# Ledger of designs, part 14: designed miniproteins, single chains, continued (3)

Each design is a single chain, and the fold is of that chain. pLDDT is the mean over its residues in the fold that is shown.

## One batch from the design tools (miniprotein)

Design m8456
Fold by ESMFold2-Fast:
Structure m8456 (fold): chain A 60 residues (1-60)
Amino acid sequence: TDAEQAGRAGSAGDAAASARYIERAGGPKGELAMQAGRNIAEAGLDERGAIAAAGSHAKS
């Protein structure tokens, strides 16, 4: 999913790309995933956290 790609980009240290992918997720559940994932992706530090946020979006 776009959210999963965002997590990977964050792991690579590309927080901007991660944020973009999370924004592309869209939809109501995408809003929560973007909220959590964007914060982590903007930090560009916590791959596991970004992926976890994306996974939460995908599960639903």
Scores: mean pLDDT 55

Design m8457
Fold by ESMFold2-Fast:
Structure m8457 (fold): chain A 77 residues (1-77)
Amino acid sequence: MDKEILEQLRKVAELFKKGAPAQEVMDSLDEEAKKKAYEAIEETKKKEGLTEEEGETVNEATIYASGALIYLEKLEK
């Protein structure tokens, strides 16, 4: 299920690899895709211990881009 969300996340990953602007990557995500990306990055933040200082400066676009990539990796089966 959620082929539409998966396709959006793949598009985001492809844009990120292509060096697209962070805002373009963020705009390509649906609300549900953003939620899944956010959940993935939160799990990674706990594992790698991102600082609050770094979180404040890069949260919006970086969360969506990085979270989308992490979420796609989790869906690899």
Scores: mean pLDDT 59

Design m8458
Fold by ESMFold2-Fast:
Structure m8458 (fold): chain A 86 residues (1-86)
Amino acid sequence: MKEAEEEIERGVEEVFGPVRERLKAKKEGDKIKELEAQIKIEERWLRIEKIRHELDPSKEVEERIKEIEKKIEELKKKLEELKKKE
């Protein structure tokens, strides 16, 4: 339990780097880098929600995990489409 709480705190701190990358990519107009950073943000949140589910398994957390996984798949598909265009 304590180890999972520490992992959640670490996960939240690790989101900050990708958020900065996304903001920089937006300013530069680099849509590929923006999507790559957004995927990293979503993957970090997915890890946090999976740890949360291990601590307290609830339908609400399970639904959030599925929504984040679907969002990551959609973002990865958009990234591949943009890379093919260039």
Scores: mean pLDDT 78

Design m8459
Fold by ESMFold2-Fast:
Structure m8459 (fold): chain A 72 residues (1-72)
Amino acid sequence: MLRDKIAELLKNKDFKGLQELWEELKKKMEENPDDVEGYNQVLVAVAEAAKEVGLELPQSLLESVAKAKASF
């Protein structure tokens, strides 16, 4: 599950793995635009978990999270 992959990457502080997962998610969102709400929920969860473990996220992901939070 996507949430499990994110949790594992955050636990290991694997910034490169998290960046690769983010790029994969962007591609999936472009392929499945109807799932925007579910995607936004995942982005918010990733940002909160990353903040808790002190992992710095890419600026593009932070901007996506800010937009997602505005939609809640």
Scores: mean pLDDT 66

Design m8460
Fold by ESMFold2-Fast:
Structure m8460 (fold): chain A 74 residues (1-74)
Amino acid sequence: SMEDFFKEADAAAYEIGAAVDLVVAERTKLVSPETLEKMRELLDGIQAAVDAGDVETARKLYEEFRKLLEEDEK
């Protein structure tokens, strides 16, 4: 149902926000300025996708966000 779809989108937004807060707090000192800017762009995209109710797009952008974290881990 549409109602279940919105509940999933809300849950995804909450989890993404919580994960971002933890990652930013822990890794801001280790992240390059270029990578941090790309992360911000992805976060803006995730928020827009969630606001539009597009959970699949939000999930895909979150996966790209995770890849950037892995690539910048030195």
Scores: mean pLDDT 67

Design m8461
Fold by ESMFold2-Fast:
Structure m8461 (fold): chain A 86 residues (1-86)
Amino acid sequence: MKEKEEVIRQIVRELARLLGTTEREVLERIVKEGFSEVMKKAQEELIKKNDIEGEIRLAMILMRASVYRLTDEEFRRFAEELLRKE
């Protein structure tokens, strides 16, 4: 639904900011690896950097995705659509 698409868009933007990368790179990683794997790797990176505030923000992103019942399939489908529009 439109609300889920907006939430995914916001999550992608927040992840790009947290990881110091572009929205495009985050979308490409979601398509290739899946959202769950991207989140796991992001958490590992933040832990290695001892970025406590980043870990809190990542946990908030994960909670938001869980509350909206966003699946890896929904993230992948939307990421593919956004990459086409570029």
Scores: mean pLDDT 83

Design m8462
Fold by ESMFold2-Fast:
Structure m8462 (fold): chain A 100 residues (1-100)
Amino acid sequence: GVMELLKKASELIKQALKLAEERGDKEIADLLIQAYFHIVLAIEALQRGDNATAIEHLKRALKLLKEALKLAQDRGDKEIAELLEKAIELLEKAIEELEA
């Protein structure tokens, strides 16, 4: 379900954030912190039954993750890129399920 997809995406984002911080990539780290914040707000909205607000926050998180993915790809960080590609796929599935 949506909550399982968001939990798994959050775990992947935390792993990518740890790698970005350890590697000194402050730009990717900042984007990932912002994306994670929007996922937290989306989860809180879902717990209140506010699907519309949750979708808006997930779409903002998705945009931030795609920006971080582009930076990881441009910088040759394959490990961060792989984690972000998977997190993006999970968020897209969560948004599709909520819009159904």
Scores: mean pLDDT 92

Design m8463
Fold by ESMFold2-Fast:
Structure m8463 (fold): chain A 86 residues (1-86)
Amino acid sequence: NLNVEKAVSALESLGTKLKKLGDNETADKLYKLARKIKKNPSIEDVKEALKEAKKVLDKYKKKNPEVGKLAEKAIEYLEKVLKELE
């Protein structure tokens, strides 16, 4: 599924940017969720990834707009995946 591939890619890109900013704990969570969704997308894992991506957006939207845009992209594709699974 292309939306799954795009969501995973966005989560991994977001994690990489956060790791460069020193937010290793959030980056590790996003990498773990991306790996789970890539292997077997589930409603539970997609909802957890959406929750974490929305937290990242709220935290970084003003202080790092590039991270904010990546979080928005992750949210967009995760919402598309969730709709397909429901």
Scores: mean pLDDT 86

Design m8464
Fold by ESMFold2-Fast:
Structure m8464 (fold): chain A 82 residues (1-82)
Amino acid sequence: SAFQQEVALLRQGVSVTDALGQILAQEYRQQGKDKWADMILSLKSGDVMDVLFLPGLLRAEGLPDEEIEKRLEEKLKEYVEK
């Protein structure tokens, strides 16, 4: 489970941000979005937290899933290009 993967990474001394980034990347790979997974793994630690919370914030603002996915992809590209 994702929870067991988080606990295992934390026990290995991986930071919370890096553990969450690795799990998020794995979730995108399971969806067939390997390019998104690779972008997430190339993010700086601070940017990973923004990517983790962005979809939830945009949903709370009432954006449709298609627009959320588009904005998330645009932000991932911006973060990788920093």
Scores: mean pLDDT 73

Design m8465
Fold by ESMFold2-Fast:
Structure m8465 (fold): chain A 110 residues (1-110)
Amino acid sequence: MLGVQQFDNSIKTAQQSLEQGDVKSAASSVSQALKSLSTMMRNGQITPQQAAKYLGQIGDIVKKISSKDPKFKDAVDKVNQGKQYASQGDMQKASDLSQQSSDILDKVVK
């Protein structure tokens, strides 16, 4: 499934960028992962349990980004809220919060 591969590639790229100290590239890659995840949630391509797991992985990366640049803190809050809604099976709200987090990351990176 193309969406999962795109998500995995974006997460790996974000982790590599963080290891290199490239916070901006890491944030851009996380934003792409959130867009892919939001689409997969909206289209019913993943389970709530999978969505919560993926949002947990994103949350860990965004926390590390936020520790280096506090301007990304609001994106952490949106990802954490999205994970809670995904855990409850509210995939529409989880998708919306994932998109909101992506929009915050894109805005800060500009």
Scores: mean pLDDT 85

Design m8466
Fold by ESMFold2-Fast:
Structure m8466 (fold): chain A 71 residues (1-71)
Amino acid sequence: SYRKRLEEHARSFTEYARELLEKIPDTGRQGADHALIAANGAMFDGSLSGSALDVVDEAGRIAEEVRRLLK
């Protein structure tokens, strides 16, 4: 039900973040990209710190930061 949907959204965001991280190093902003990769690795590679909502909020923040770096 609702909890299961939130968990599915958290996984979807994790996959999306990994897709972005794979593409960023090829765009030429490698130094900043490594910091984002390390931060995302700590959050998404084995730990859902806090609630699923916290994960979604943090993923949104990271996506916005990535968007600023790609300008």
Scores: mean pLDDT 54

Design m8467
Fold by ESMFold2-Fast:
Structure m8467 (fold): chain A 105 residues (1-105)
Amino acid sequence: MKPTAVQLEAAFNIEVAGFLQETRILSKQYLDKETAEQVEKLVDEAAEKINKAKSVQEQLDILKEFSEKVKTLAKGNDEVIEQIDREMEIIESLAKQVEDALAES
């Protein structure tokens, strides 16, 4: 049996929450204090926008903007950039699965 749209949305929400938390932790480990504080602000702003978003696509657009801003701040830190890219691939894949499941309904 295929996963339901509800199950896929739940998986998407879990991955998004994990991504924001991991980004905050990685910035504190690999970036200087001032840059890490800027990343924490971006995490808080992204979380607020996501809570107000009405669709998975709106959340994905917010996360894409968030990821580009964080990668700009993490310039020269390949470990942070690589981790953000990997997490965004998972999130984008889940978002597509949600949209496909909703289109079949």
Scores: mean pLDDT 84

Design m8468
Fold by ESMFold2-Fast:
Structure m8468 (fold): chain A 90 residues (1-90)
Amino acid sequence: NPEQEQLVEEIVELYLSSSSKEEFLNKVENKYPLFFLTDKQKELLLKQDDESFLKEFIEAYYLLVKKKKLNSNTLNSITDQIFSQILSSK
């Protein structure tokens, strides 16, 4: 899926260029105007570990930007691809 592959590459780049999860979320909001999180939603995301943060972030991205709820298999697949690429880039 070219759209999914492009998203994975863009998210990996944003994550690796960010010094914190908060900076990452700010960069995402600037890049994707429809990705608008409330202060409470940001607080809940920032409390997660790195893998759970990425999973919940991807779910929120698709809901807000694509207006689509991902099934668990697709969500896990996208999250695993992103996390694997982040680990490989260290």
Scores: mean pLDDT 81

Design m8469
Fold by ESMFold2-Fast:
Structure m8469 (fold): chain A 90 residues (1-90)
Amino acid sequence: SERERLIEEIQRILGVSEEMAELLLEELDSLEEAERFVALLRELKAMAERLRANPDDEALRAEIEEEAAKRKEEIEKADKVVEKAAEKYR
């Protein structure tokens, strides 16, 4: 199902258990919001991987920092979702 695909993708991106991934999805109001959340996680992972591959590239770091700044509100919202799910997990 679409829900199962999103759970598997969250587990793969964040390295969390199935239970934790399910709790993350429960903090999201709709399947559409869950898809947007997973899309943001994919983009953040890609940015982190680019930085890890090019640790001495100051121009790339500045570019990624600017991109992250433009998405600050989305990232802060995602962080709150993760924090709420983590509180419920334990």
Scores: mean pLDDT 81

Design m8470
Fold by ESMFold2-Fast:
Structure m8470 (fold): chain A 94 residues (1-94)
Amino acid sequence: SMSEEKKEEVRKLVEEAVPEGLRLARERSAEELAREGEKILAEKPNTPEALRKVAVYFVAALARAVEEGKPYLESPSVLRLVELIERARAEEAA
C-alpha cells in the first residue's frame, strides 16, 4: 500500500509526462515503448528525472495501445490517464 502523498506524487509525475509521452508514441510500437520503460524501471531509478523518464515511456505505451486498439488495464487510474491522453490529443489537433 502506497501512502496518499506518494500516490499524489506519482499522479502529478504521470500527468506532467502526457505531452512528451504523446510525442514519443508516434515513433515506436506500444510493446517497444513498454519494454523501454520496464528496462529503466529495472534499474531502480530514484531520481526525479529518471522517474519522469519512466512515466514518459509508460504514458507513451498506453497512448500507442489506445491508438492501435490494443487492450489495456481498465483500472480507475488507467482510465483517468486515457481521458487525459485523449484531451491532450484534442488540444494538439485544435
Scores: mean pLDDT 74

Design m8471
Fold by ESMFold2-Fast:
Structure m8471 (fold): chain A 89 residues (1-89)
Amino acid sequence: MIEEEAKKKWEELVEMYKKNVPLEEILEKIKELVEKGEKELRRVAAAAIAGLLYKMGADDEALKKEAEEKVKNEEDAEKFLIEYAEKLL
């Protein structure tokens, strides 16, 4: 079921965050979730990027610049990253 799959994928991404996996590998995993096209998987992708952006201060210069202007709290981060995840489709 997609909901169970989304939860499992979220847990995988949380483990990657804890292990300080390189941003590029985490983004590749997130792209896989977005390519599935399911709403729940896209939400997991958005939340994962939001957590990554908040944790790491965004290493991508363009993403960091836009995030600094648009992201003022965790909810804004989630919204910004839903839009970013849509671009990864």
Scores: mean pLDDT 59

Design m8472
Fold by ESMFold2-Fast:
Structure m8472 (fold): chain A 77 residues (1-77)
Amino acid sequence: SEFLKKAEEMAKQMLEDSEQARQAAQELRSTKPQTPSTQSAVDLLEVAASTSEFLAERIRERAKERLEEEERRRRES
């Protein structure tokens, strides 16, 4: 299904964005000195990563739900 392919590509992109945010957070944690602004940036990057991971999962779930709905409609013809 073309729809499932597009949803999977979108989810993969979001997971790549999440990994980049995780890498940036780790790099900042290793940077000295550790300032309140550095900690805030780390926290925001972790929130961004978690949000992208959540959205990727939801996109995959909704794509599967739509395929199931289309299959139900075909069977109920």
Scores: mean pLDDT 82

Design m8473
Fold by ESMFold2-Fast:
Structure m8473 (fold): chain A 87 residues (1-87)
Amino acid sequence: KKEALQLLLEVSELVRQALRAAYEGDYSEAIEYLQQAIQIAQQFPDKEAQQEAIEHLQKALEAVERGDLETARRHALEALLTLTKAV
């Protein structure tokens, strides 16, 4: 029973750590942080925002696997924006 704002802060921190790891070249660590962000996002009470944010986090993860850091960053930020509008 977590408040939506607390879940947003947890997802935001995991996304920040994922992007930091990706830009430092540690793609495996970045993928692990994005997977954790998806797990926390699944607890979000707004189901429409939850689905849209998870889709963006999945696209960010796929972009990291390809080494496409610009696309990964864009989708990660879109996920955070989606969740922010739902708090």
Scores: mean pLDDT 88

Design m8474
Fold by ESMFold2-Fast:
Structure m8474 (fold): chain A 79 residues (1-79)
Amino acid sequence: MKEELLRNQKIPERILENKEDPETVELSLAAMIAAAESDPRTPQEAIELLREAYRYALEGRFELAAEKVKEAFKLMLES
């Protein structure tokens, strides 16, 4: 988990970079949620934040999606 977070620390940045390709952002967030849900060590609150990020991305609200991903990563690093 922590090593994966270090590899993926640029995910919020990529959301903002790929806002012109919404499908790429949506697929990336869906994969991240699936990975988080498959790891029983992931806090439930972090999973909920990732789901909120996915919802914001579907609405085209990429800045809010990026912020929710940052909040989820903070919780995952603290666990």
Scores: mean pLDDT 73

Design m8475
Fold by ESMFold2-Fast:
Structure m8475 (fold): chain A 82 residues (1-82)
Amino acid sequence: MTLEKVMEELAERRHAGEPDTPLERKADEVLRLGAEALAAGEEVVARVEEHAEEFEKLSEEGADPEELLERIIRVLREALAA
């Protein structure tokens, strides 16, 4: 799945009118950093997408969604800083 598609799916879920919880605030941060990554170029996007298999595995292992989003935020920040 591409970063752009993941961001669109997160934005769609967020805009469904769910309450402003810590999980949704982390989703908002992912959307913000993801937009910055897309603007930075394909090389940055590719670095983020290399972690897709890791995120899928963590999700399958029943990782806490808030912790998973924090990990995605960290990856996005590291990709943007490189």
Scores: mean pLDDT 71

Design m8476
Fold by ESMFold2-Fast:
Structure m8476 (fold): chain A 85 residues (1-85)
Amino acid sequence: ANTCLDNLDKIEDLLKSNKPNIDDETYNKMLDLLNQTKEAISSGNKSEALINLLQLYLLSSENLSDETASIIETELKDCAKALLS
């Protein structure tokens, strides 16, 4: 199994658990980006996946609590490392 998809699933679960503390517009944008990233990974488009991971990181750091953003950053870094290996 691709470990990077597992990282994205953890981010999705974290977003869903924190939904009451996240603006609906930000929540929907982040879920859409997660789905686009999963599609890019499944299609083997590493470059698109990496760009989408960066965009997820920026949205997370801008709109989420420092604690939640830090967890997401760790999962995104692990995903990026897996894609670059």
Scores: mean pLDDT 84

Design m8477
Fold by ESMFold2-Fast:
Structure m8477 (fold): chain A 104 residues (1-104)
Amino acid sequence: AERLRALADALETVVAQVLAQLASMSAEQARAALEGLVGMMRDIAAEVSRYDPELAEEILELARRFEREGRAALEAGDFDGLAAVARRAVEEVRRLVEEALARL
């Protein structure tokens, strides 16, 4: 579905933009960015749930893990750790989205 591709592409674009700006972000801005990325992952899961509820639940679990690990990195002031967690989350979401699209 074009909507699912657009949502996944938007997540990749926003993560790349956040990673490019991390060093100049305040803790509040970084927290807002993390919350926004989690919201985007939930939107992807909602779209996937229309076709594959089990894959949607995997994306929701990935969003919960990302929120937990990303929050821990932010609380530690570990922006390199936050960047690594964000890159991993994007790669895993892309894989699950491609799996959902292959099943259509």
Scores: mean pLDDT 84

Design m8478
Fold by ESMFold2-Fast:
Formats: structure tokens, C-alpha cells, sequence
Structure m8478 (fold): chain A 73 residues (1-73)
């Protein structure tokens, strides 16, 4: 999907990858909550920062869950 490609490209541009589960969680969330689409970049940046803080180059489900929880409207 276009959303999946956008998410992958965002992470790749920052030297990061996503687990398939983390990618699926992001796609499913933003497809279910299109009104939250303006938060996508903030959520992605936060999840990447969490992964980096833990010395990882792969964004995991927990990173996404924490990013979403911190950015709830």
C-alpha cells in the first residue's frame, strides 16, 4: 500500500528498518484512524528515537506502542 511504502521510506531515510509486526501495527492504526494521519510523522520519529535509545536499528512493536500512547489526541 502507499501508506506502507511511505512508512518504510521514512524509516529508511533515517537509517532504520521496521519489523513486519511494527509496520503492520502502524498501517492498521492509521487506516483505522485517518483523522490521526497528521500525527504519522511525529509517531514515526518518536518510535525511531525509542529504538535508537535502546541501541537498535530496527523499530519494534513496543516502540510503536509507546509512540502511539504518547501521541494520543
Amino acid sequence: SALEEEIRAFAASRGMSLSEEALRLLVDYFEANPEDRPLLDTVLSTAIDIARAHGRTTVEVRDVEMALAGNRP
Scores: mean pLDDT 85

Design m8479
Fold by ESMFold2-Fast:
Structure m8479 (fold): chain A 89 residues (1-89)
Amino acid sequence: KVDELLEKLDERIREASKAGNEQEVDILFLAREALVLAELAKKTNDPSIKQAAREAIEEARRLLKQHDVSPETRELVEEAIKVAEELLD
């Protein structure tokens, strides 16, 4: 499930990059980082990785509120944040 979401994020990053939408690319990369770090934190139980994941979630959420992004990007980023938060619980 996490791997499927990472694949969707990677595809959307490629599409946003081709369109020249650097803002969406940055937000998508943060969502991807949050998901990767959250999964790693769950597997390792490392508090430093857990903290890094929380920081990535916070930054992605902040940028998502400050910028207009496509509905597809918003939904995907919100799903990644939700899954990352569930992994950190």
Scores: mean pLDDT 86

Design m8480
Fold by ESMFold2-Fast:
Structure m8480 (fold): chain A 86 residues (1-86)
Amino acid sequence: SMAEERLKRLKEELERLEEEVRRAERENASIERLEELLKRAEEVAKEALELLKETETEEAMKLVLEALMVSGEIFTLLRRQERAEA
C-alpha cells in the first residue's frame, strides 16, 4: 500500500539521519551542520505526523515519537556546540 511505502521510506530516512547525528556527535560537528540535521529531523517529523493523521496507526505514531526524540538529541548537541563556540 502507499501508506506502507511511505512508512518504510520515512523509517529508512530516520535511520540514516540517526547515523549522521551519531557521526556529528563523535566528530564535534559545526553549528551549521547540526542546524542542517535539525531541519531534516523536523521534515521527517512533519511527514510522519501527516502519515499519522491519514492512517492512525501505531507504526506512524512510533515514527513521530522517534523523529521528535532525534530532534531533541540534535537540539541538545546544538546548544552544547553554541556554548563551546562562545
Scores: mean pLDDT 85

Design m8481
Fold by ESMFold2-Fast:
Structure m8481 (fold): chain A 70 residues (1-70)
Amino acid sequence: RRELAEELRRIADQLLRDPSLAPELAPEAIRLMREGGVPDDTIDGIQSLIDRGQVELAAQALRGLADALR
């Protein structure tokens, strides 16, 4: 859980600095959330934000999720 929180926070911070990294980092974040047992509804919500190009909102959601997992 702490390792998952650290990785999700790292990805969120990278996406906030450079949203163009979304095609590379989003699949990694989704994989980590799935492997970490994050609820499918939460994963689907974040994926939906990414699919709609709302990368900054997706990054903020990842940051919030990481904080909740600590």
Scores: mean pLDDT 81

Design m8482
Fold by ESMFold2-Fast:
Formats: structure tokens, C-alpha cells, sequence
Structure m8482 (fold): chain A 80 residues (1-80)
């Protein structure tokens, strides 16, 4: 069984994920508006869906990102 490393991710996808993580942390510290939080969650979901559809990713990683995307979608519904 292959262990997923950072090198198994597309450099662009990894960079986008890191940028979204930094924006989310900043938004949390600054008490961002509901609309800004939803926007960040939607961007994260788009990135996770992109990873889930990458043919070079292992099925275990794809399942993990699909579950993560599902949880983020549920969080958006809770914020509405």
C-alpha cells in the first residue's frame, strides 16, 4: 500500500490548498463575515473535488477528500 506524500499531489493543487488554509485561518482570527466563510469553504470544496477526480491519486486519498468535501458542504448548509 502506497503512503500518500506531498509529492504525490500536483504542485498547483498543493499550493492552492495551502493558500486556502492560510485564508481560512486569517478569516477565523478576523471574525470574517458569513459570506466570506462560505466563499472559502466553496473554494476548498472545488479543490477537493479536483483532487478526487485526479486519475493519478490513490483511491484511499480520493475517498478521504470526497468525505472531507461532504463535511464542508454540510457546514455551508449549517451557515445558511
Amino acid sequence: EEVVTESDLSPEILKEYQELEEEAIKAGKENASKEEIIKLLERAIELLDKMANDPNMSEKVKEAVREQAKRLREKIEELK
Scores: mean pLDDT 70

Design m8483
Fold by ESMFold2-Fast:
Structure m8483 (fold): chain A 87 residues (1-87)
Amino acid sequence: MARELIEEGERLFEEAVERGAELLTKVAPLSLEEARELAEDIASGNSGKLTPVSEGGKKLEKELLEAGRRSRGLIEEGRRLLAAAAA
């Protein structure tokens, strides 16, 4: 069902943000709160927020961007299917 796609996408997005925040604290001089905000921004499609950082930080930014893209894609597809079913 379309709702299942939205719920799965939201769950995957939150998991990516939480995991990304933990990893960001290891590659950049950020608090966990700052890292969570940054991970959410990156997963939402905002890049360039980690400059300057290590090569590990650059790789993590790319991985977060991709994870966020996939999870948001599921949410958008679920919403599209709900809209079509309501027509």
Scores: mean pLDDT 76

Design m8484
Fold by ESMFold2-Fast:
Structure m8484 (fold): chain A 76 residues (1-76)
Amino acid sequence: TVTPQQVVAAVTAAAKTGEELGVPDEKVHAASEAISASLGQTPQQTLDNVAKALAGVPEEKRKAVVDAVQKALDAA
């Protein structure tokens, strides 16, 4: 179950990685909302929701953001 600490860590990771890769602000914001809405869900559901929020972002950038979110969830 995703905790508040994991949400904060995942949102931070998504924002940082998205900004570094030039992901549009609207997509970074959508990913952050998806992570926040995942409180109490499974880590896999969170990753699926982030991938959906990043629809239209190039695959390599999308994968990098999803990977960063996964690492943040695993570490928190």
Scores: mean pLDDT 81

Design m8485
Fold by ESMFold2-Fast:
Structure m8485 (fold): chain A 112 residues (1-112)
Amino acid sequence: MREEGLRLAEEVIKLLEETKEKVFNNPDLSFEERLHLTFLLDAMIDALKRVVEEAKTLSDEEARRLLIQAFEEVKYFLEHLAKYYKDKAPNTAKIFEEGAKKVEEIIERLRE
């Protein structure tokens, strides 16, 4: 479980980094708004990296539970941003929506 859960966490981190790059390079938002979003995504990546380090110190069952909770928080964050930007930045909203869908798939894989 540890190796699988940690591998899935790396997939979520990579997804957030790719989401950050796509948002920053999408000109449907001002430079200031895009920069703000990259800071929020970096904070989420840093938080997830800390959760991964904590998971390494836990039992397999506790690590799985912690990672599922963290991934659900990431999914909720991305879904909320997608909803918020749907009308004013539809291309940015689509990036967040696709990210949330991929996180949901990762959660399902970890749930058994």
Scores: mean pLDDT 86

Design m8486
Fold by ESMFold2-Fast:
Structure m8486 (fold): chain A 85 residues (1-85)
Amino acid sequence: KKEILELIEEIKKLVKENLPEETAEGVIAGLDELEKLVEEGKYEKALAGAEALKQALKDNIPEEVSKPILEKLEELIKKLKEEAE
């Protein structure tokens, strides 16, 4: 749980550093929802949300900008899969 919450905070930091402010706000709102689901122990819903966020970033943000965010988001997805099984 703590490791997953720390990964979400790291991803929020990368989002703020790499994305325009308005785009970052939307992504951070999605990450806040994932954090809430993790805190509630809803790991399957958090996993689905993280995978949807990854797809949205791939579809809407250039690879050069999204790569560091996507790498950390893939780490988060892996940890969420371990919890959800």
Scores: mean pLDDT 80

Design m8487
Fold by ESMFold2-Fast:
Structure m8487 (fold): chain A 90 residues (1-90)
Amino acid sequence: GHMEERRRLEFLIAALSLLPTATQRGIAELLGVSPSTVSRTRRELIRKYGSVFNYLVHVLGSKEKAEELRLRLIGKSLEEALKLAEEALS
């Protein structure tokens, strides 16, 4: 439903935002959303959880799982990072 689709989108935006080279526009184009949606979502997650990383800790249930995801994503292309983030969500 809409809430599950929103949670998936929030997770993917947060995970892709861990990449140092990821741009707001690049994430938006890859996910099929507006750049404003990416910007607003990041700000909402930072406001509620303190950081996108802390949001991932909350969703994945452990700091260790969030850190493992971060390490797997760093140095990857945006497309490969999306695949890895989707695998982590499943």
Scores: mean pLDDT 86

Design m8488
Fold by ESMFold2-Fast:
Structure m8488 (fold): chain A 108 residues (1-108)
Amino acid sequence: MQRELVDSKLIKKEEVEYKGKKVIKTTTQFTYRDADGNLLTQTVTTYFDKETGKLLKVETVIEDPAAKTRTTRVYEFDANGNVTVTTTTEKLDDQGNVVESRTETRPA
């Protein structure tokens, strides 16, 4: 889907522990306009090792109010540089409740 970036906002930057490592956790929200003029929000959370700067985890959440869907992708990087992606696709009702959910995990 072709998307135009219309806004970007840093939500939070914090130091946390992740799998025994000190990591810099950064949450950024992006607003996109799709080909039909609908606005979508994407929230990206990155986990970088504080000492090495190595990326350990990325979480993306795309909310599409027009399609009434929320897609979450979690990318986890192992010690050997292999990437595992877990994708959860949720269908929402008019109140924002999840009515259908599908989760798939695979190598990226």
Scores: mean pLDDT 81

